# Designed miniproteins, single chains, continued (3), part 72

Each design is a single chain, and the fold is of that chain. pLDDT is the mean over its residues in the fold that is shown.

## One batch from the design tools (miniprotein)

Design m10496
Fold by ESMFold2-Fast:
Structure m10496 (fold): chain A 98 residues (1-98)
Amino acid sequence: MEEEKVKGIIDGIKGVPFSYLKENYTEDEIKAAIYGSIARALLEIMVVTGMPDEKIEEFIDRVVEEIAKEFNLSDEQKETIRKAFREEYERLKAARAA
């Protein structure tokens, strides 16, 4: 059951506070959430610096592959994480456009 690790990664991508992660996840799941959080921070920097959409999509694809390899995720779980990154990217774009 690696569902909890996928949830941790998604919570990290969405910027859920570290205090919540410590209370609700095991040490391994927190590691997964940290990977998501670091990737989100890099994504936000790329959006703020005005990087082209093509470069941001390349970054998302690369990070999803690296996370999937680290945590032995299935192709379906990998797609779920990719969708979470794309949703966060759209949210960050909307916030910066205001």
Scores: mean pLDDT 79

Design m10497
Fold by ESMFold2-Fast:
Structure m10497 (fold): chain A 83 residues (1-83)
Amino acid sequence: MAAEYAEKAAEAGKAGNAEEALRYANEASLAAQKEGNIRASSMAGVAALAAATGLTVGDDEEGAKAAAKGGEKAKKAALGEEG
């Protein structure tokens, strides 16, 4: 479920684990796409990009933190809690 993977991405990001946050954000994006929720898929994709960027530039803590915020937004979008 997209919401479950988005939650795991946010939890991994909060723990400072950019690699795990990237994995779960990608899973959330794919799950949301299968569910027809393009907004949740896009938000999860942004979280994955943030984690990947942190890993690439050697700022894993900042990347994980950004992925945590993106994962939280993706979870809200997947649950229909969009404002």
Scores: mean pLDDT 80

Design m10498
Fold by ESMFold2-Fast:
Structure m10498 (fold): chain A 62 residues (1-62)
Amino acid sequence: SMMEAEREATLKEILAEIQEEMEALLNQRRLSPQEVRDLIEAKIREKVAPEDIEAARKMARG
């Protein structure tokens, strides 16, 4: 549906911003794979509406 497509597009934009922030952090310091996952999870909870967190997590797990 149109609402589902708009939601997916919004989540993709938020995840792209999170990826850009993570790339900036990785340029500043070394992070373990676990630290990267924990920071992505924290940023999702910060930026994504509570009802969309699970969908954002699934999109980020690639």
Scores: mean pLDDT 80

Design m10499
Fold by ESMFold2-Fast:
Structure m10499 (fold): chain A 55 residues (1-55)
Amino acid sequence: PRLPVVRASVEKAKEAARRNAEHFREQGYPYTEKDVEELEERAGRSMEHARRASE
């Protein structure tokens, strides 16, 4: 297990969460900027936890 691998996965998860939230905002889902930030933080946390558990 390597910290750089975990960090890269966390950043990827945050980017995916942001893009997904922005996509749904364009589809009419009522996400605020704070909601997007919270989704990013949660996605990053979940990915870090999952990666550490699997490593």
Scores: mean pLDDT 72

Design m10500
Fold by ESMFold2-Fast:
Structure m10500 (fold): chain A 61 residues (1-61)
Amino acid sequence: SKEDKLIHLEIVRGMFEISRSTSLMLASRSTNPALRAQLQADVAALEAEIARLTEEIKALR
């Protein structure tokens, strides 16, 4: 159903939001500039996925 699909998309988006928060925390605590740069790149990729899922959720409402 539309409701089941919305719930699934919201769960997946929530998982990406947790991953983004974790990567941001690790980046802020890292003294290694190469690791920090990799974590910041991961954050950017996760933000793109969150934006995509947000548009999908919006389109279903």
Scores: mean pLDDT 89

Design m10501
Fold by ESMFold2-Fast:
Structure m10501 (fold): chain A 72 residues (1-72)
Amino acid sequence: ESEKKKQQKQFDEIIKRMKSLGASDETIEEIKKLGQEIIDNLDNKKKVAELTSKVVGEVIRVIGDQIDKELA
């Protein structure tokens, strides 16, 4: 229970940051979906690793888009 609560809070914070960086509603929805799947599958280390990789990919893409706008 406390582990699921900690993960939920971390994803809520990631979502807030992504919104602040101008992430699209579609990207926010994807991160929410991936985060919920991670929380629902915490005992499956392989699945958590695969889903975490997808979340990291979305986060890097949003940050990259923001950097490109600042460098332009």
Scores: mean pLDDT 79

Design m10502
Fold by ESMFold2-Fast:
Structure m10502 (fold): chain A 94 residues (1-94)
Amino acid sequence: SHHVELNEEEEKKVEKFVKEYLLKEYGVATDEELVELIKEKAKELSEKEGIPFEEAFERVSNATVARLQALVFKYLGKEEAAEEYEKLAEEYEK
């Protein structure tokens, strides 16, 4: 039900859209900078909730991936799938 077949040109457009979004919203230009941002958020979550850093990192990473996937589905006009991934991201952020 969540399967979307993209050709190589569509995949490149999606990658460009995600990269431009990350730069605009988070000031992140590289995969390394994204990992650093995830680590900072994971440290804050770990300290706030009293959970191990590795658990916090997994939760923040999963939330980030789900949020980006929701963005991709919105870009592709798949509103129902986008809403499902937004809810998944919110569950990881709780």
Scores: mean pLDDT 81

Design m10503
Fold by ESMFold2-Fast:
Structure m10503 (fold): chain A 73 residues (1-73)
Amino acid sequence: MISEKIKEVEAEVEKVRKTTSDEKEIRKFALEKLKKLAEEVLADPSASAEEKEVAEKLLKKIEEELKKIEEEE
């Protein structure tokens, strides 16, 4: 399920938080990991329609947040 994979990404982000205090770096890392996850779900023909809908919505939100980070630079 996509939510279990999101929890794995959250665990990886927590590890990064222990190594750096840069909020932008942590945020960018999390968003890039979630983007890859969403793209993998959308490319998987065995994924359910509900999982693909969640992945598509997540991808759109990730793209919005990445654009904000890019525009701040």
Scores: mean pLDDT 76

Design m10504
Fold by ESMFold2-Fast:
Structure m10504 (fold): chain A 79 residues (1-79)
Amino acid sequence: IELSEEEKKVAAALLAFGTSLSLREIAEKAGVSYKSVVDLGKKLGVEATEENLELLVGRVLALAREHPELLQLAAELRK
């Protein structure tokens, strides 16, 4: 999967805060527009809704194996 820099920030925020924050709050933490959350969801085959938040986090965890930079970005966001 090909990710933009904004989509990588969303993925990192989902890894850091996906169990504690809403999708809107995740976009704020990532420093991007909510459109980037929607775009990432489309690439992961998941509609960006609160009901799908756990599924989005699971898909991003799988992506982190191919994109280890997502774990580094998540650690920075938790600061």
Scores: mean pLDDT 80

Design m10505
Fold by ESMFold2-Fast:
Structure m10505 (fold): chain A 80 residues (1-80)
Amino acid sequence: SDQEIWDEITELAEEAVRIIADYKRGEITPEQAIDRLREIKARLEELKAKSTDPKQQANADALIAHLDRVIAELEAELEK
């Protein structure tokens, strides 16, 4: 249902925030953070494909774009 897709997008956004916070606290490695954020991104892409609501698709796209930027920053840290 539309509500289930909204709820899952919200839960994935909250999980991404927790992963980024865990990384910043030194509780997980950059590699662990990248892997976990890629899993969230893949699930958001699945939810976007299941959605018929342009607002849900736009919210998923915005979060995917944010995750792509964070992953790129973490990948740059691994090249040091």
Scores: mean pLDDT 88

Design m10506
Fold by ESMFold2-Fast:
Structure m10506 (fold): chain A 92 residues (1-92)
Amino acid sequence: RLAEAVEQFIREAGELLRLTEAGEVEPAEAAEGVRRGTEALVAVLRAAGVPEEVVERIREEGERLAEALRAGDLEAARRALERLAAALREAV
């Protein structure tokens, strides 16, 4: 189900954040992972008929998370992940 795909993505994004904090994943690699995951999920949401304004919000929050990870701003990354998770759960 769509909700299951959303929860899987949130868990994977959270794991990338944890691995980046631990120095086990390079910030640029974590950022790319989040961008790819967000693009894949956005395509699924559009196909499922989620309104474009909601899809745009999700894409914006995903980009904020990716930028924060790339910059090594872990506090901004946590806030962006929380907003992204909330937007995704509201969409399904």
Scores: mean pLDDT 85

Design m10507
Fold by ESMFold2-Fast:
Structure m10507 (fold): chain A 91 residues (1-91)
Amino acid sequence: MDFVEEVLKEYEKLKKELLPEEEVEKLKKNATKYYGGKELTLDEILGIYAVYKTVKKKKEEIKKKIEEGEEVDENEIKVLEKLLEELEKLL
């Protein structure tokens, strides 16, 4: 599946589910550290969170494929882990 399509689906789901106000404020506060004090809109925060959830889901899918005996590049897992660590700094 297209990564962009998966991110967009997660974004729409997050918009529909309405993140708790406390979680949104936490995400905004953390993101401000990395965007030079720029206040992010709710849509921008949800976008970042959608990317994070999609990357996390991809990592879990790859782990499951390894458990099922499919050949997966171990470097792909390491790249996803590094991306999650960077995204967690924004969250």
Scores: mean pLDDT 71

Design m10508
Fold by ESMFold2-Fast:
Structure m10508 (fold): chain A 64 residues (1-64)
Amino acid sequence: SNREKLEEALRKAVEEALKEMGLPYDPSESPFERIARLRLMADPSLTPEQREKVLEKIRELEKK
């Protein structure tokens, strides 16, 4: 469908942009989880443990 093609094109664009910036990417991540991870990585006040807890909560919400 047109929506599936657009979503796939957007995913590829995001993957390529992250690769060009030298940032990590995970093809199993949802778009929301990926944006959240990048936002959390940009926040110097958060510990790695705090970042993981937020990502875990996002994964739980996506399963509902």
Scores: mean pLDDT 70

Design m10509
Fold by ESMFold2-Fast:
Structure m10509 (fold): chain A 74 residues (1-74)
Amino acid sequence: MRLVRVRVPLKTKGEVAYVEVEIADERSVLVTATLAEDGSVERIRVPLPAPASRTEILDVRAHEGFVEVTFRVE
């Protein structure tokens, strides 16, 4: 079992009002960030650190200009 933290850069450096992260397929996750200033939405596909069958999303933290996702890998 391993804990892996991934930083996902956003195109805009503004504050994030809301973030969603979901496993999109066996090899990737989809990060959806809604920006506070204008409500614009950014969607970023990110490679998983291991196959989805062995990976769990534990924590998601939004920062100005990036989203940090913590995964548990079996």
Scores: mean pLDDT 82

Design m10510
Fold by ESMFold2-Fast:
Structure m10510 (fold): chain A 97 residues (1-97)
Amino acid sequence: SSLSPEEIRKKVFERFLKELEEFANRPLTPEELEEVREGIRLLRRILENGEAGAAEAVARGLMSASAAQTFVSLDEEEKEKLLEALRRVEEALEKQE
């Protein structure tokens, strides 16, 4: 049996959260620190501005259309989980500076 689009979206999001937590748990280079900070700013803009923020990110080549659609499609619980993961990553980055 094939996965539904909703199940695929959920698995993509869960994988993304795991990758964010892995970034919080390893040393980063100065270049990686800046890239992660830019990624956090981009994700916060998409969460704030919804589809408009996602469309701008895709148009600027900062994110694929598929990835942007995943973030726009998050429910309120998933948004809270993402914001919490972003906070943990930011705290880990501050400890490395």
Scores: mean pLDDT 76

Design m10511
Fold by ESMFold2-Fast:
Structure m10511 (fold): chain A 94 residues (1-94)
Amino acid sequence: ALESDIEVLREAFGMDEEQVELLRKAAAGDPEAARKLAEWLAEKDTVLAKSAANLFLEASKTEDPAYNTLLLDTAAGLVLIERGVDRVIEERKK
């Protein structure tokens, strides 16, 4: 669900209320909101954040809420995959 994807991205990237509002607008097909999120994520020095930035940059090229929601879901999916890998690594550090 969209709300679950927003919460995953909020926790993963430390998003504040303004950034969460940009996520909602981007999902609704606002290209300017998607562009601002892409620029903010591109400033982070992680592969995950740069990958998410590229997805939001693609969202900034359209005004299609269905397509933008799929891109948002993809970004949240990448976060969940990384968190799964991190948990396995932490268990093996013992």
Scores: mean pLDDT 78

Design m10512
Fold by ESMFold2-Fast:
Structure m10512 (fold): chain A 73 residues (1-73)
Amino acid sequence: MKDIEEAEKLVKELLEKGGLDEESKELMYKGLEYIKKTGKSFEEIVNKPERPKSEEEEAAYRLALLVLKKKEE
């Protein structure tokens, strides 16, 4: 799935760049796992009418926003 590959690339890039604390790294991995588990597109994640209910879901939402913003810029 294209979205999973983009999320993995972004997470890897941010981890290699440094500047993330351990908590932020854990959240990025949790977000990536949520995307893999649900199979939802980035557009689906950001456009859902409900607020994120878990750390995992919130992390996936933030990851999706970052990837979509990068594609639009």
Scores: mean pLDDT 70

Design m10513
Fold by ESMFold2-Fast:
Structure m10513 (fold): chain A 68 residues (1-68)
Amino acid sequence: GLEEAARRLAELTGLPVEVAREGLETLARMVLEGKMSVEQAGAILAASTGLPVETAVELVEEAVRALE
């Protein structure tokens, strides 16, 4: 769920869990509103955090599923 995705992001980046959660929720919400694709949101997350694109896409997908 969103909490699990946020914890993974926090562990991988050193960000506080609250910051990771807010970032993932914002990106997932933009995907759910049709403003961007999961791949685009994942690319933004990867660029912002230095994570591999594949890892960032997986985290965004988990957040999107949690907010459905």
Scores: mean pLDDT 87

Design m10514
Fold by ESMFold2-Fast:
Structure m10514 (fold): chain A 92 residues (1-92)
Amino acid sequence: SAALEARAAEIERNMETAALAARAAGLSPEEIEAALRVAAEQLRDRLLAEGLPEAVARAIAERVLEAGRAAVRRAETMSPEEVAAEVARRLG
């Protein structure tokens, strides 16, 4: 549904922002990867509890996990000041 896709896109943006904020706070890529995996598992379980089909819940959780990973990889090409500035822009 359009509403589900919009929700998935918002969760992806929030996960990207959280990953960037964790990098700005000085967490290692390995610490962030561990946190992203836990967050993705919790998201899958939440979507399943809400009655989404297992395949859909897993697909959304995988998209969100990959969005967070992509944000961490991009942050590795940025200065700490640039990462902090992007986090500030995303949070308003």
Scores: mean pLDDT 89

Design m10515
Fold by ESMFold2-Fast:
Structure m10515 (fold): chain A 75 residues (1-75)
Amino acid sequence: MRKLHVATLEEVDGEYVLRIEEVDYERAQAVAQQMRDQRVSKKQLLAAEIAAGASAEGLSPEEARERARRAVEEM
């Protein structure tokens, strides 16, 4: 099975941190549903999608988070 990259929003000490992981398709769908159920902001959802996409392109987790942060700040 081909692995997919997903980013989740985790609350650590009052801050939302993007956690990036490689998962199968079923887990990726579960993550997307969980984020919708949590009613996260549109900016946080966009940041997670950008981070996951960057990770899938082969960027490191730190580079993926930085790309997501910049994209959200430019909105």
Scores: mean pLDDT 69

Design m10516
Fold by ESMFold2-Fast:
Structure m10516 (fold): chain A 84 residues (1-84)
Amino acid sequence: SLDDEIEQLVSEAVRAAKAGDTEKQDELIEKVRDLLLKKGYSEEEANRFAEALRLSTEAVRAMEAGDQDKADELFAQANKAAGG
């Protein structure tokens, strides 16, 4: 299903972030955005989700670098971007 594909791509984006592969991370975030649009989400909703995912992957990279304070800040920003 599209939901399963989105979940898989999100997991792949997080793995790319942990590996420091920013090009693959960005490509996967764009694929997630495109699938959300295909699923019937508005451009505004798809953009908010993509921004939240981008911030989450930046938080993961901060964690990998040992910067827990930055990671916590970026996760908070991601939650806000997602409408939390």
Scores: mean pLDDT 86

Design m10517
Fold by ESMFold2-Fast:
Structure m10517 (fold): chain A 91 residues (1-91)
Amino acid sequence: DVEARVERGIELLEELKDTPEITARYVHIAAGEELIERFKEALEKAKIKVTGEFVETLDPSDVPSREEQLALAERLAKEVAEERARAAAAR
Protein backbone atom coordinates (compact mmCIF):
# COMPACT_ATOMS: atom_id res chain seq x y z
CA ASP A 1 0.00 0.00 0.00
CA VAL A 2 1.74 3.09 -1.34
CA GLU A 3 -0.32 5.51 0.76
CA ALA A 4 0.45 3.70 4.03
CA ARG A 5 4.17 3.64 3.25
CA VAL A 6 4.16 7.35 2.42
CA GLU A 7 2.38 8.09 5.70
CA ARG A 8 4.93 6.05 7.67
CA GLY A 9 7.72 7.88 5.89
CA ILE A 10 6.29 11.31 6.68
CA GLU A 11 5.85 10.46 10.36
CA LEU A 12 9.45 9.26 10.42
CA LEU A 13 10.62 12.49 8.78
CA GLU A 14 8.76 14.54 11.40
CA GLU A 15 10.52 12.57 14.15
CA LEU A 16 13.91 12.99 12.47
CA LYS A 17 13.57 16.47 10.95
CA ASP A 18 16.95 17.39 12.49
CA THR A 19 18.62 14.54 10.57
CA PRO A 20 16.81 14.56 7.21
CA GLU A 21 19.82 13.09 5.39
CA ILE A 22 19.53 9.84 7.34
CA THR A 23 15.74 9.88 7.08
CA ALA A 24 15.86 10.13 3.29
CA ARG A 25 18.18 7.14 2.97
CA TYR A 26 16.12 5.09 5.38
CA VAL A 27 12.82 5.96 3.71
CA HIS A 28 14.16 4.84 0.33
CA ILE A 29 15.21 1.46 1.75
CA ALA A 30 11.94 0.87 3.60
CA ALA A 31 9.54 2.17 0.93
CA GLY A 32 10.83 0.47 -2.21
CA GLU A 33 11.68 1.84 -5.62
CA GLU A 34 8.14 2.73 -6.75
CA LEU A 35 7.71 5.19 -3.87
CA ILE A 36 10.80 7.32 -4.57
CA GLU A 37 9.10 10.01 -6.67
CA ARG A 38 6.08 10.18 -4.37
CA PHE A 39 8.38 10.59 -1.36
CA LYS A 40 10.28 13.43 -3.03
CA GLU A 41 7.06 15.41 -3.51
CA ALA A 42 5.80 14.54 -0.02
CA LEU A 43 9.09 15.73 1.49
CA GLU A 44 8.73 19.14 -0.18
CA LYS A 45 5.09 19.45 0.93
CA ALA A 46 6.06 18.59 4.53
CA LYS A 47 8.78 21.32 4.35
CA ILE A 48 11.53 18.78 5.06
CA LYS A 49 14.90 19.20 3.36
CA VAL A 50 16.85 16.05 2.53
CA THR A 51 20.43 15.72 1.34
CA GLY A 52 20.82 11.94 1.37
CA GLU A 53 21.36 9.69 -1.62
CA PHE A 54 18.75 7.11 -2.54
CA VAL A 55 19.97 3.52 -2.84
CA GLU A 56 18.62 0.19 -4.07
CA THR A 57 15.57 -0.89 -2.09
CA LEU A 58 14.14 -4.04 -0.62
CA ASP A 59 11.23 -5.88 -2.22
CA PRO A 60 8.00 -4.03 -1.36
CA SER A 61 6.59 -7.21 0.20
CA ASP A 62 9.44 -7.19 2.74
CA VAL A 63 8.87 -3.80 4.35
CA PRO A 64 9.20 -3.53 8.15
CA SER A 65 6.44 -2.18 10.40
CA ARG A 66 6.28 1.49 11.37
CA GLU A 67 7.70 0.70 14.80
CA GLU A 68 10.60 -1.22 13.27
CA GLN A 69 11.19 1.54 10.73
CA LEU A 70 11.30 4.19 13.46
CA ALA A 71 13.71 2.08 15.55
CA LEU A 72 16.03 1.66 12.57
CA ALA A 73 15.92 5.38 11.82
CA GLU A 74 16.72 6.20 15.46
CA ARG A 75 19.73 3.89 15.30
CA LEU A 76 20.94 5.50 12.06
CA ALA A 77 20.47 8.99 13.50
CA LYS A 78 22.46 8.03 16.60
CA GLU A 79 25.29 6.62 14.48
CA VAL A 80 25.46 9.81 12.39
CA ALA A 81 25.41 12.02 15.50
CA GLU A 82 28.25 10.00 17.05
CA GLU A 83 30.26 10.23 13.82
CA ARG A 84 29.75 14.00 13.63
CA ALA A 85 30.80 14.39 17.28
CA ARG A 86 33.89 12.24 16.68
CA ALA A 87 34.83 14.25 13.59
CA ALA A 88 34.41 17.54 15.47
CA ALA A 89 36.51 16.29 18.39
CA ALA A 90 39.26 15.18 15.98
CA ARG A 91 39.68 18.73 14.68
Scores: mean pLDDT 55

Design m10518
Fold by ESMFold2-Fast:
Structure m10518 (fold): chain A 89 residues (1-89)
Amino acid sequence: MKIVKSEEKDVKKENGKYVVTGTAEAPEGMKITVHVEILHPGKTELQTAEVKEPKATYTFEASDEITKLIDENKDKKVKARITVIAEPE
């Protein structure tokens, strides 16, 4: 297991939901897993999503609970932590 990338992105609101999108590509002979954690101010609750593919475009939509928490804190920026992990097959 190797962490290929770790990055924070701003969460954007689309069609009433907070979403994070990105792309990741596996090195030759490896598979990738993308973990997305939504970090919101004033709370320590996290939500994760996993996408496992050799070449991945991922879109993560926040749950209704996380959407409510973000909406209650609109004056503060919300970030998502994205971790891309490469694993041998």
Scores: mean pLDDT 65

Design m10519
Fold by ESMFold2-Fast:
Structure m10519 (fold): chain A 83 residues (1-83)
Amino acid sequence: MIPVFELSPEELEIFREIMARVRALVAETVARQRAAGASEAEIDIASARVAIDALREASKKHPQLKELLDAMIAYLEREIAAL
């Protein structure tokens, strides 16, 4: 069963900040890996791992978003497994 997440305006703002940080880390990782001559598969895996790590740290800091963030982590772990 896919849970339906309803976020308060305050939780939505925290979530936006988390996603902005995740996007920044992914962009930095893609740029570094590409400059180092990594393959597209290596870039995809490295980017997903960085996103998962950032989401795990965010889940520790924001327990109120834990269920949503854990669902996103599970999704990304399945995406990596499919690569």
Scores: mean pLDDT 81

Design m10520
Fold by ESMFold2-Fast:
Structure m10520 (fold): chain A 82 residues (1-82)
Amino acid sequence: GKKILSLIAQILWLIGLIEDNKEDKELVEELEKAKELLMKVLRGEISIEEAIKELEELLKESKNEKAKEVLKKVIEELKKIK
């Protein structure tokens, strides 16, 4: 059980490092949405499967190439946990 929480925490930490790079407002906003979905998983409010679906929808709507790259990476890491 702890491994899933640890991997999600590592993903959140990675997102935080990218958000600290102050240069792209659209990127930060997209990553904040992804971060909130991961926080909902940690709180037990949604399943990993539901978070993946919502992240895939966010990816489809995204117009920021850097955000798309990060979202794809987050989705792939969550799929490994599933």
Scores: mean pLDDT 74

Design m10521
Fold by ESMFold2-Fast:
Order: structure tokens, then sequence, then C-alpha cells
Structure m10521 (fold): chain A 82 residues (1-82)
């Protein structure tokens, strides 16, 4: 549906923004090249999972998408510094 495709495009945009935030985070925290690559990979996988979730749940809101993306981003940051 048009709503589903709009929401998927939104997830892709927000996922790309989260990856840019993780790039800055990795630089600020002086993460190794391997650790920086790992958090980028994790964010790519989380974005793909969220797209799959949107396809399975077309009535999901942008607010819920934002909350899930924030949870994923925060979890990746926590795992990288644990």
Amino acid sequence: SAKTEELIAYVEKRGAEAKEELLKFGEEKKLSDIEQMQIQMWMTLETKRLIDLVRANPDISKEEVDALLKRALDGIKFSATA
C-alpha cells in the first residue's frame, strides 16, 4: 500500500540518519575500525528488521517506528561501550 511504502521510505531515511549518528559516536568514543564497522553493520540489520516489521504490520505508526529505531540505536551504543 502507499502508506506502507511511505513508512518504509521513512524507516530507510531514519536508519541512514542513525548510521551518521553512530559514525560520530564511534569517532567521539575512539572506537576501533572493527568496532565502528560492527556498529554500522548492526544498525543496517536493525533497519532491515524494522522494514520487515512495517511490511508485516502496515498499521504501525511513525511514532512507534521512531521509538523502535531509538531503542535499537541506544542498544547498539550500549553494546559498543559495555
Scores: mean pLDDT 87

Design m10522
Fold by ESMFold2-Fast:
Structure m10522 (fold): chain A 74 residues (1-74)
Amino acid sequence: SELDEFERGLLGVFMDSLARGEAEGLSPEQVLALFRERAEALLREKGLEDDPAARAMLASAVAGMERWAAELAA
């Protein structure tokens, strides 16, 4: 399904954002910002902007990344 593809895409964006962060020496907050930008772009690319399930999945992923960034800052 499109949602299953979007979920796999989000995992890819997450992994790529972490790899780029390591390569470029980005802070956790910068990695979060990069993830948000790329995840929103993926949502648009897949035509899922108006899908409430896809929006909820993205919001959940962002919230998880925000907790991760805050934990590393503590």
Scores: mean pLDDT 82

Design m10523
Fold by ESMFold2-Fast:
Structure m10523 (fold): chain A 94 residues (1-94)
Amino acid sequence: SVRQQLEQQNQQRLAEYQAEFDRIRQRYLDQGLHPVEAERLALEELARRAEEEGDVTTYTAYRLQIIGLEIDEELRWAAMDPAERAAERARLAA
């Protein structure tokens, strides 16, 4: 059916976006960026591409993932003791 063909095309498109995400994220990791920053920047590049293509649904999904990462990062910092926060600041400044 047309619906099954569209679902298959959507699954292929999602797999292609996932592969592209992994490639962009790895590029930032290779530059020495922190994993959370590499993931955020990869999502921002994919969101920009979706916006340029007029894919509002995909753009919104990536923006929500970025917000989720920012919330998770804030919660991670809030859970650290002073020594852990000092070590993490030193790591991020390097």
Scores: mean pLDDT 78

Design m10524
Fold by ESMFold2-Fast:
Structure m10524 (fold): chain A 72 residues (1-72)
Amino acid sequence: MSEEEFDAEVYLALGEIYLAIGNLLKRKGYPKEEVIDAYKKAIELFEKARELGYPEADEHIQYAKKKLEEVK
């Protein structure tokens, strides 16, 4: 099995960073595609945190998906 470079908490933090980037890009009126990409990356990182045993990541995933739907 390939070794994971980061633990669950690091993936959660990275997801939070990308979620914040997406929120900032949306607030500043950046292109829709850039906002979507940031939110999708946040969701992927939160899902990774959940897979590695961070159950609170489910709330972050739901929130990020809601933010993504607001942009689509």
Scores: mean pLDDT 80

Design m10525
Fold by ESMFold2-Fast:
Structure m10525 (fold): chain A 74 residues (1-74)
Amino acid sequence: SADDEAARALLEEIRRAVEAGDTGRAFELLHQLALAFPDLPAEVRELLGRAYDALVAGDRETALALLDEAIAML
């Protein structure tokens, strides 16, 4: 759907911010994603919550892996 494509595009932008080490931008975009797409599947929301926790912990590799899983579900 158009919502799935738009959510995926935003997730890919979040992933690029994480790869660039721009954690502030990644958090900003995660907040935008939650506001724009409140009806994302529960499984995707769970992955995004875990990715957020990984970013807070400074675990970039885990955050990227979880974002990749979320993107693949859309």
Scores: mean pLDDT 87

Design m10526
Fold by ESMFold2-Fast:
Structure m10526 (fold): chain A 74 residues (1-74)
Amino acid sequence: GVEEAKKLLEEEIKKRGYVPLTEPVVTETESGGRRRTIVSQKVQHPETGVEYVFSVTLNEAGEITGSGVSQVIP
């Protein structure tokens, strides 16, 4: 569920040594009759200052289906 996704984000951010810039954000989307929940959080690399968004995707059943990292382009 969402709480498990938030916990996974917290653990991955801590493991990689990134600094959280925001609280986790929960977004729901629907495409082709399928509902998905994305839990995302903006983080910063402590040495470079480069910002990233870490995300975890949940399916309609609340199961984690994927995770991703994208760089925030200035």
Scores: mean pLDDT 82

Design m10527
Fold by ESMFold2-Fast:
Structure m10527 (fold): chain A 90 residues (1-90)
Amino acid sequence: SEEEIRELIERVLAELSPQQLIDFLEQAIKSLKETNPELAKLFEEMLKAIRENNHEQAVDLAIEIIRLLAEKAGLEPLRVARAFADSLLG
């Protein structure tokens, strides 16, 4: 559900430092800019929200990114959200 996805995103944002999150987003943007410009643009918008301390917009953009990744991969959004949380939190 969207509520479970939001809870996982909130956990990631709470556990990572702002600098760790910025570094991750900058690397994602660089990696995706040529191969998936639509996804790179969403990461750029999320990076802007983080830098502006706009927590609600950052969460909403993260949900959009997860949904787009799930759609492109043919996976359930919650599965993508769990994989994202596991990768970033260890």
Scores: mean pLDDT 85

Design m10528
Fold by ESMFold2-Fast:
Structure m10528 (fold): chain A 90 residues (1-90)
Amino acid sequence: SEIEELLKELLERLEELEPGEVLRIIAEALLEAFNRPLEEYEEEIEEAVKLMTEEKKEELFKMLEEASKKEGGAGELVKKVLKIMLKKLE
């Protein structure tokens, strides 16, 4: 599965990052995937980043793993988000 391969590569890269960095990458990728302006959400993202812990980082990983199980149009959206996250890690 292309989604499973993308997820594996992404999780290996995200594991090396601080919890707040992981949340920021996910939030920015979601905004880009939905064509939403980052500046409208910057305060909410910064506040969420400050509250991140290693435990919450693991919860985000579990959320990404569950999302990777989506099929059809939802699966294509997940694939788009994962690719955007990987590009931000380059």
Scores: mean pLDDT 86

Design m10529
Fold by ESMFold2-Fast:
Structure m10529 (fold): chain A 68 residues (1-68)
Amino acid sequence: SKEEVIKEAEERAKEIEERLRKAGLESLADQIRQMVKDMIEELEKGKLSVEQFKEAMEALEAFADSVL
């Protein structure tokens, strides 16, 4: 469901944010948090599909992993 997708994304975003902050990348952590929040809002408004949202989340996670 959309609610389950959002909950999973929020949990993953929190983990990424915590890892980035521990690495001293506080500005990037704030940017990632804001991007995920914006993506969730677009998903809820129907401007972003669940498939597009999942692809964007995977890209965001891969980017964060590349800088850690």
Scores: mean pLDDT 84

Design m10530
Fold by ESMFold2-Fast:
Structure m10530 (fold): chain A 117 residues (1-117)
Amino acid sequence: MKEELEEKEKKVKEEGKKLNKPKAEAEHLYQLAIQSGDKEKIEEAKKKLKEENNVSDEDIETAERIVKENASKEEIEKLSKKTLHLIGLILQALAARDGEPSEKQIKLGRYIEEVLK
């Protein structure tokens, strides 16, 4: 692990008025890795997400697959709360990377919001 990365994450938390929780940190690192497109950073972030957020490789793979495909509302309703949350994180990261979400990403995000109520 790089000590400089941990220091950088602490500074980000100071700016954000966020509770210093390892779960939130793992989620933030995953989103930054997606925005970077760096495969090694994405794999490292997935490992931390599994350790801190108790998500499986299957949860992550399912979330990434759903974001790429045209999923129905019925399919979204069958997903675990962990997978739904991961889809939301990926959608936010992709929107930040591309400047705006696509119509498909907006529709998927609305389905997730409805199911998570």
Scores: mean pLDDT 74

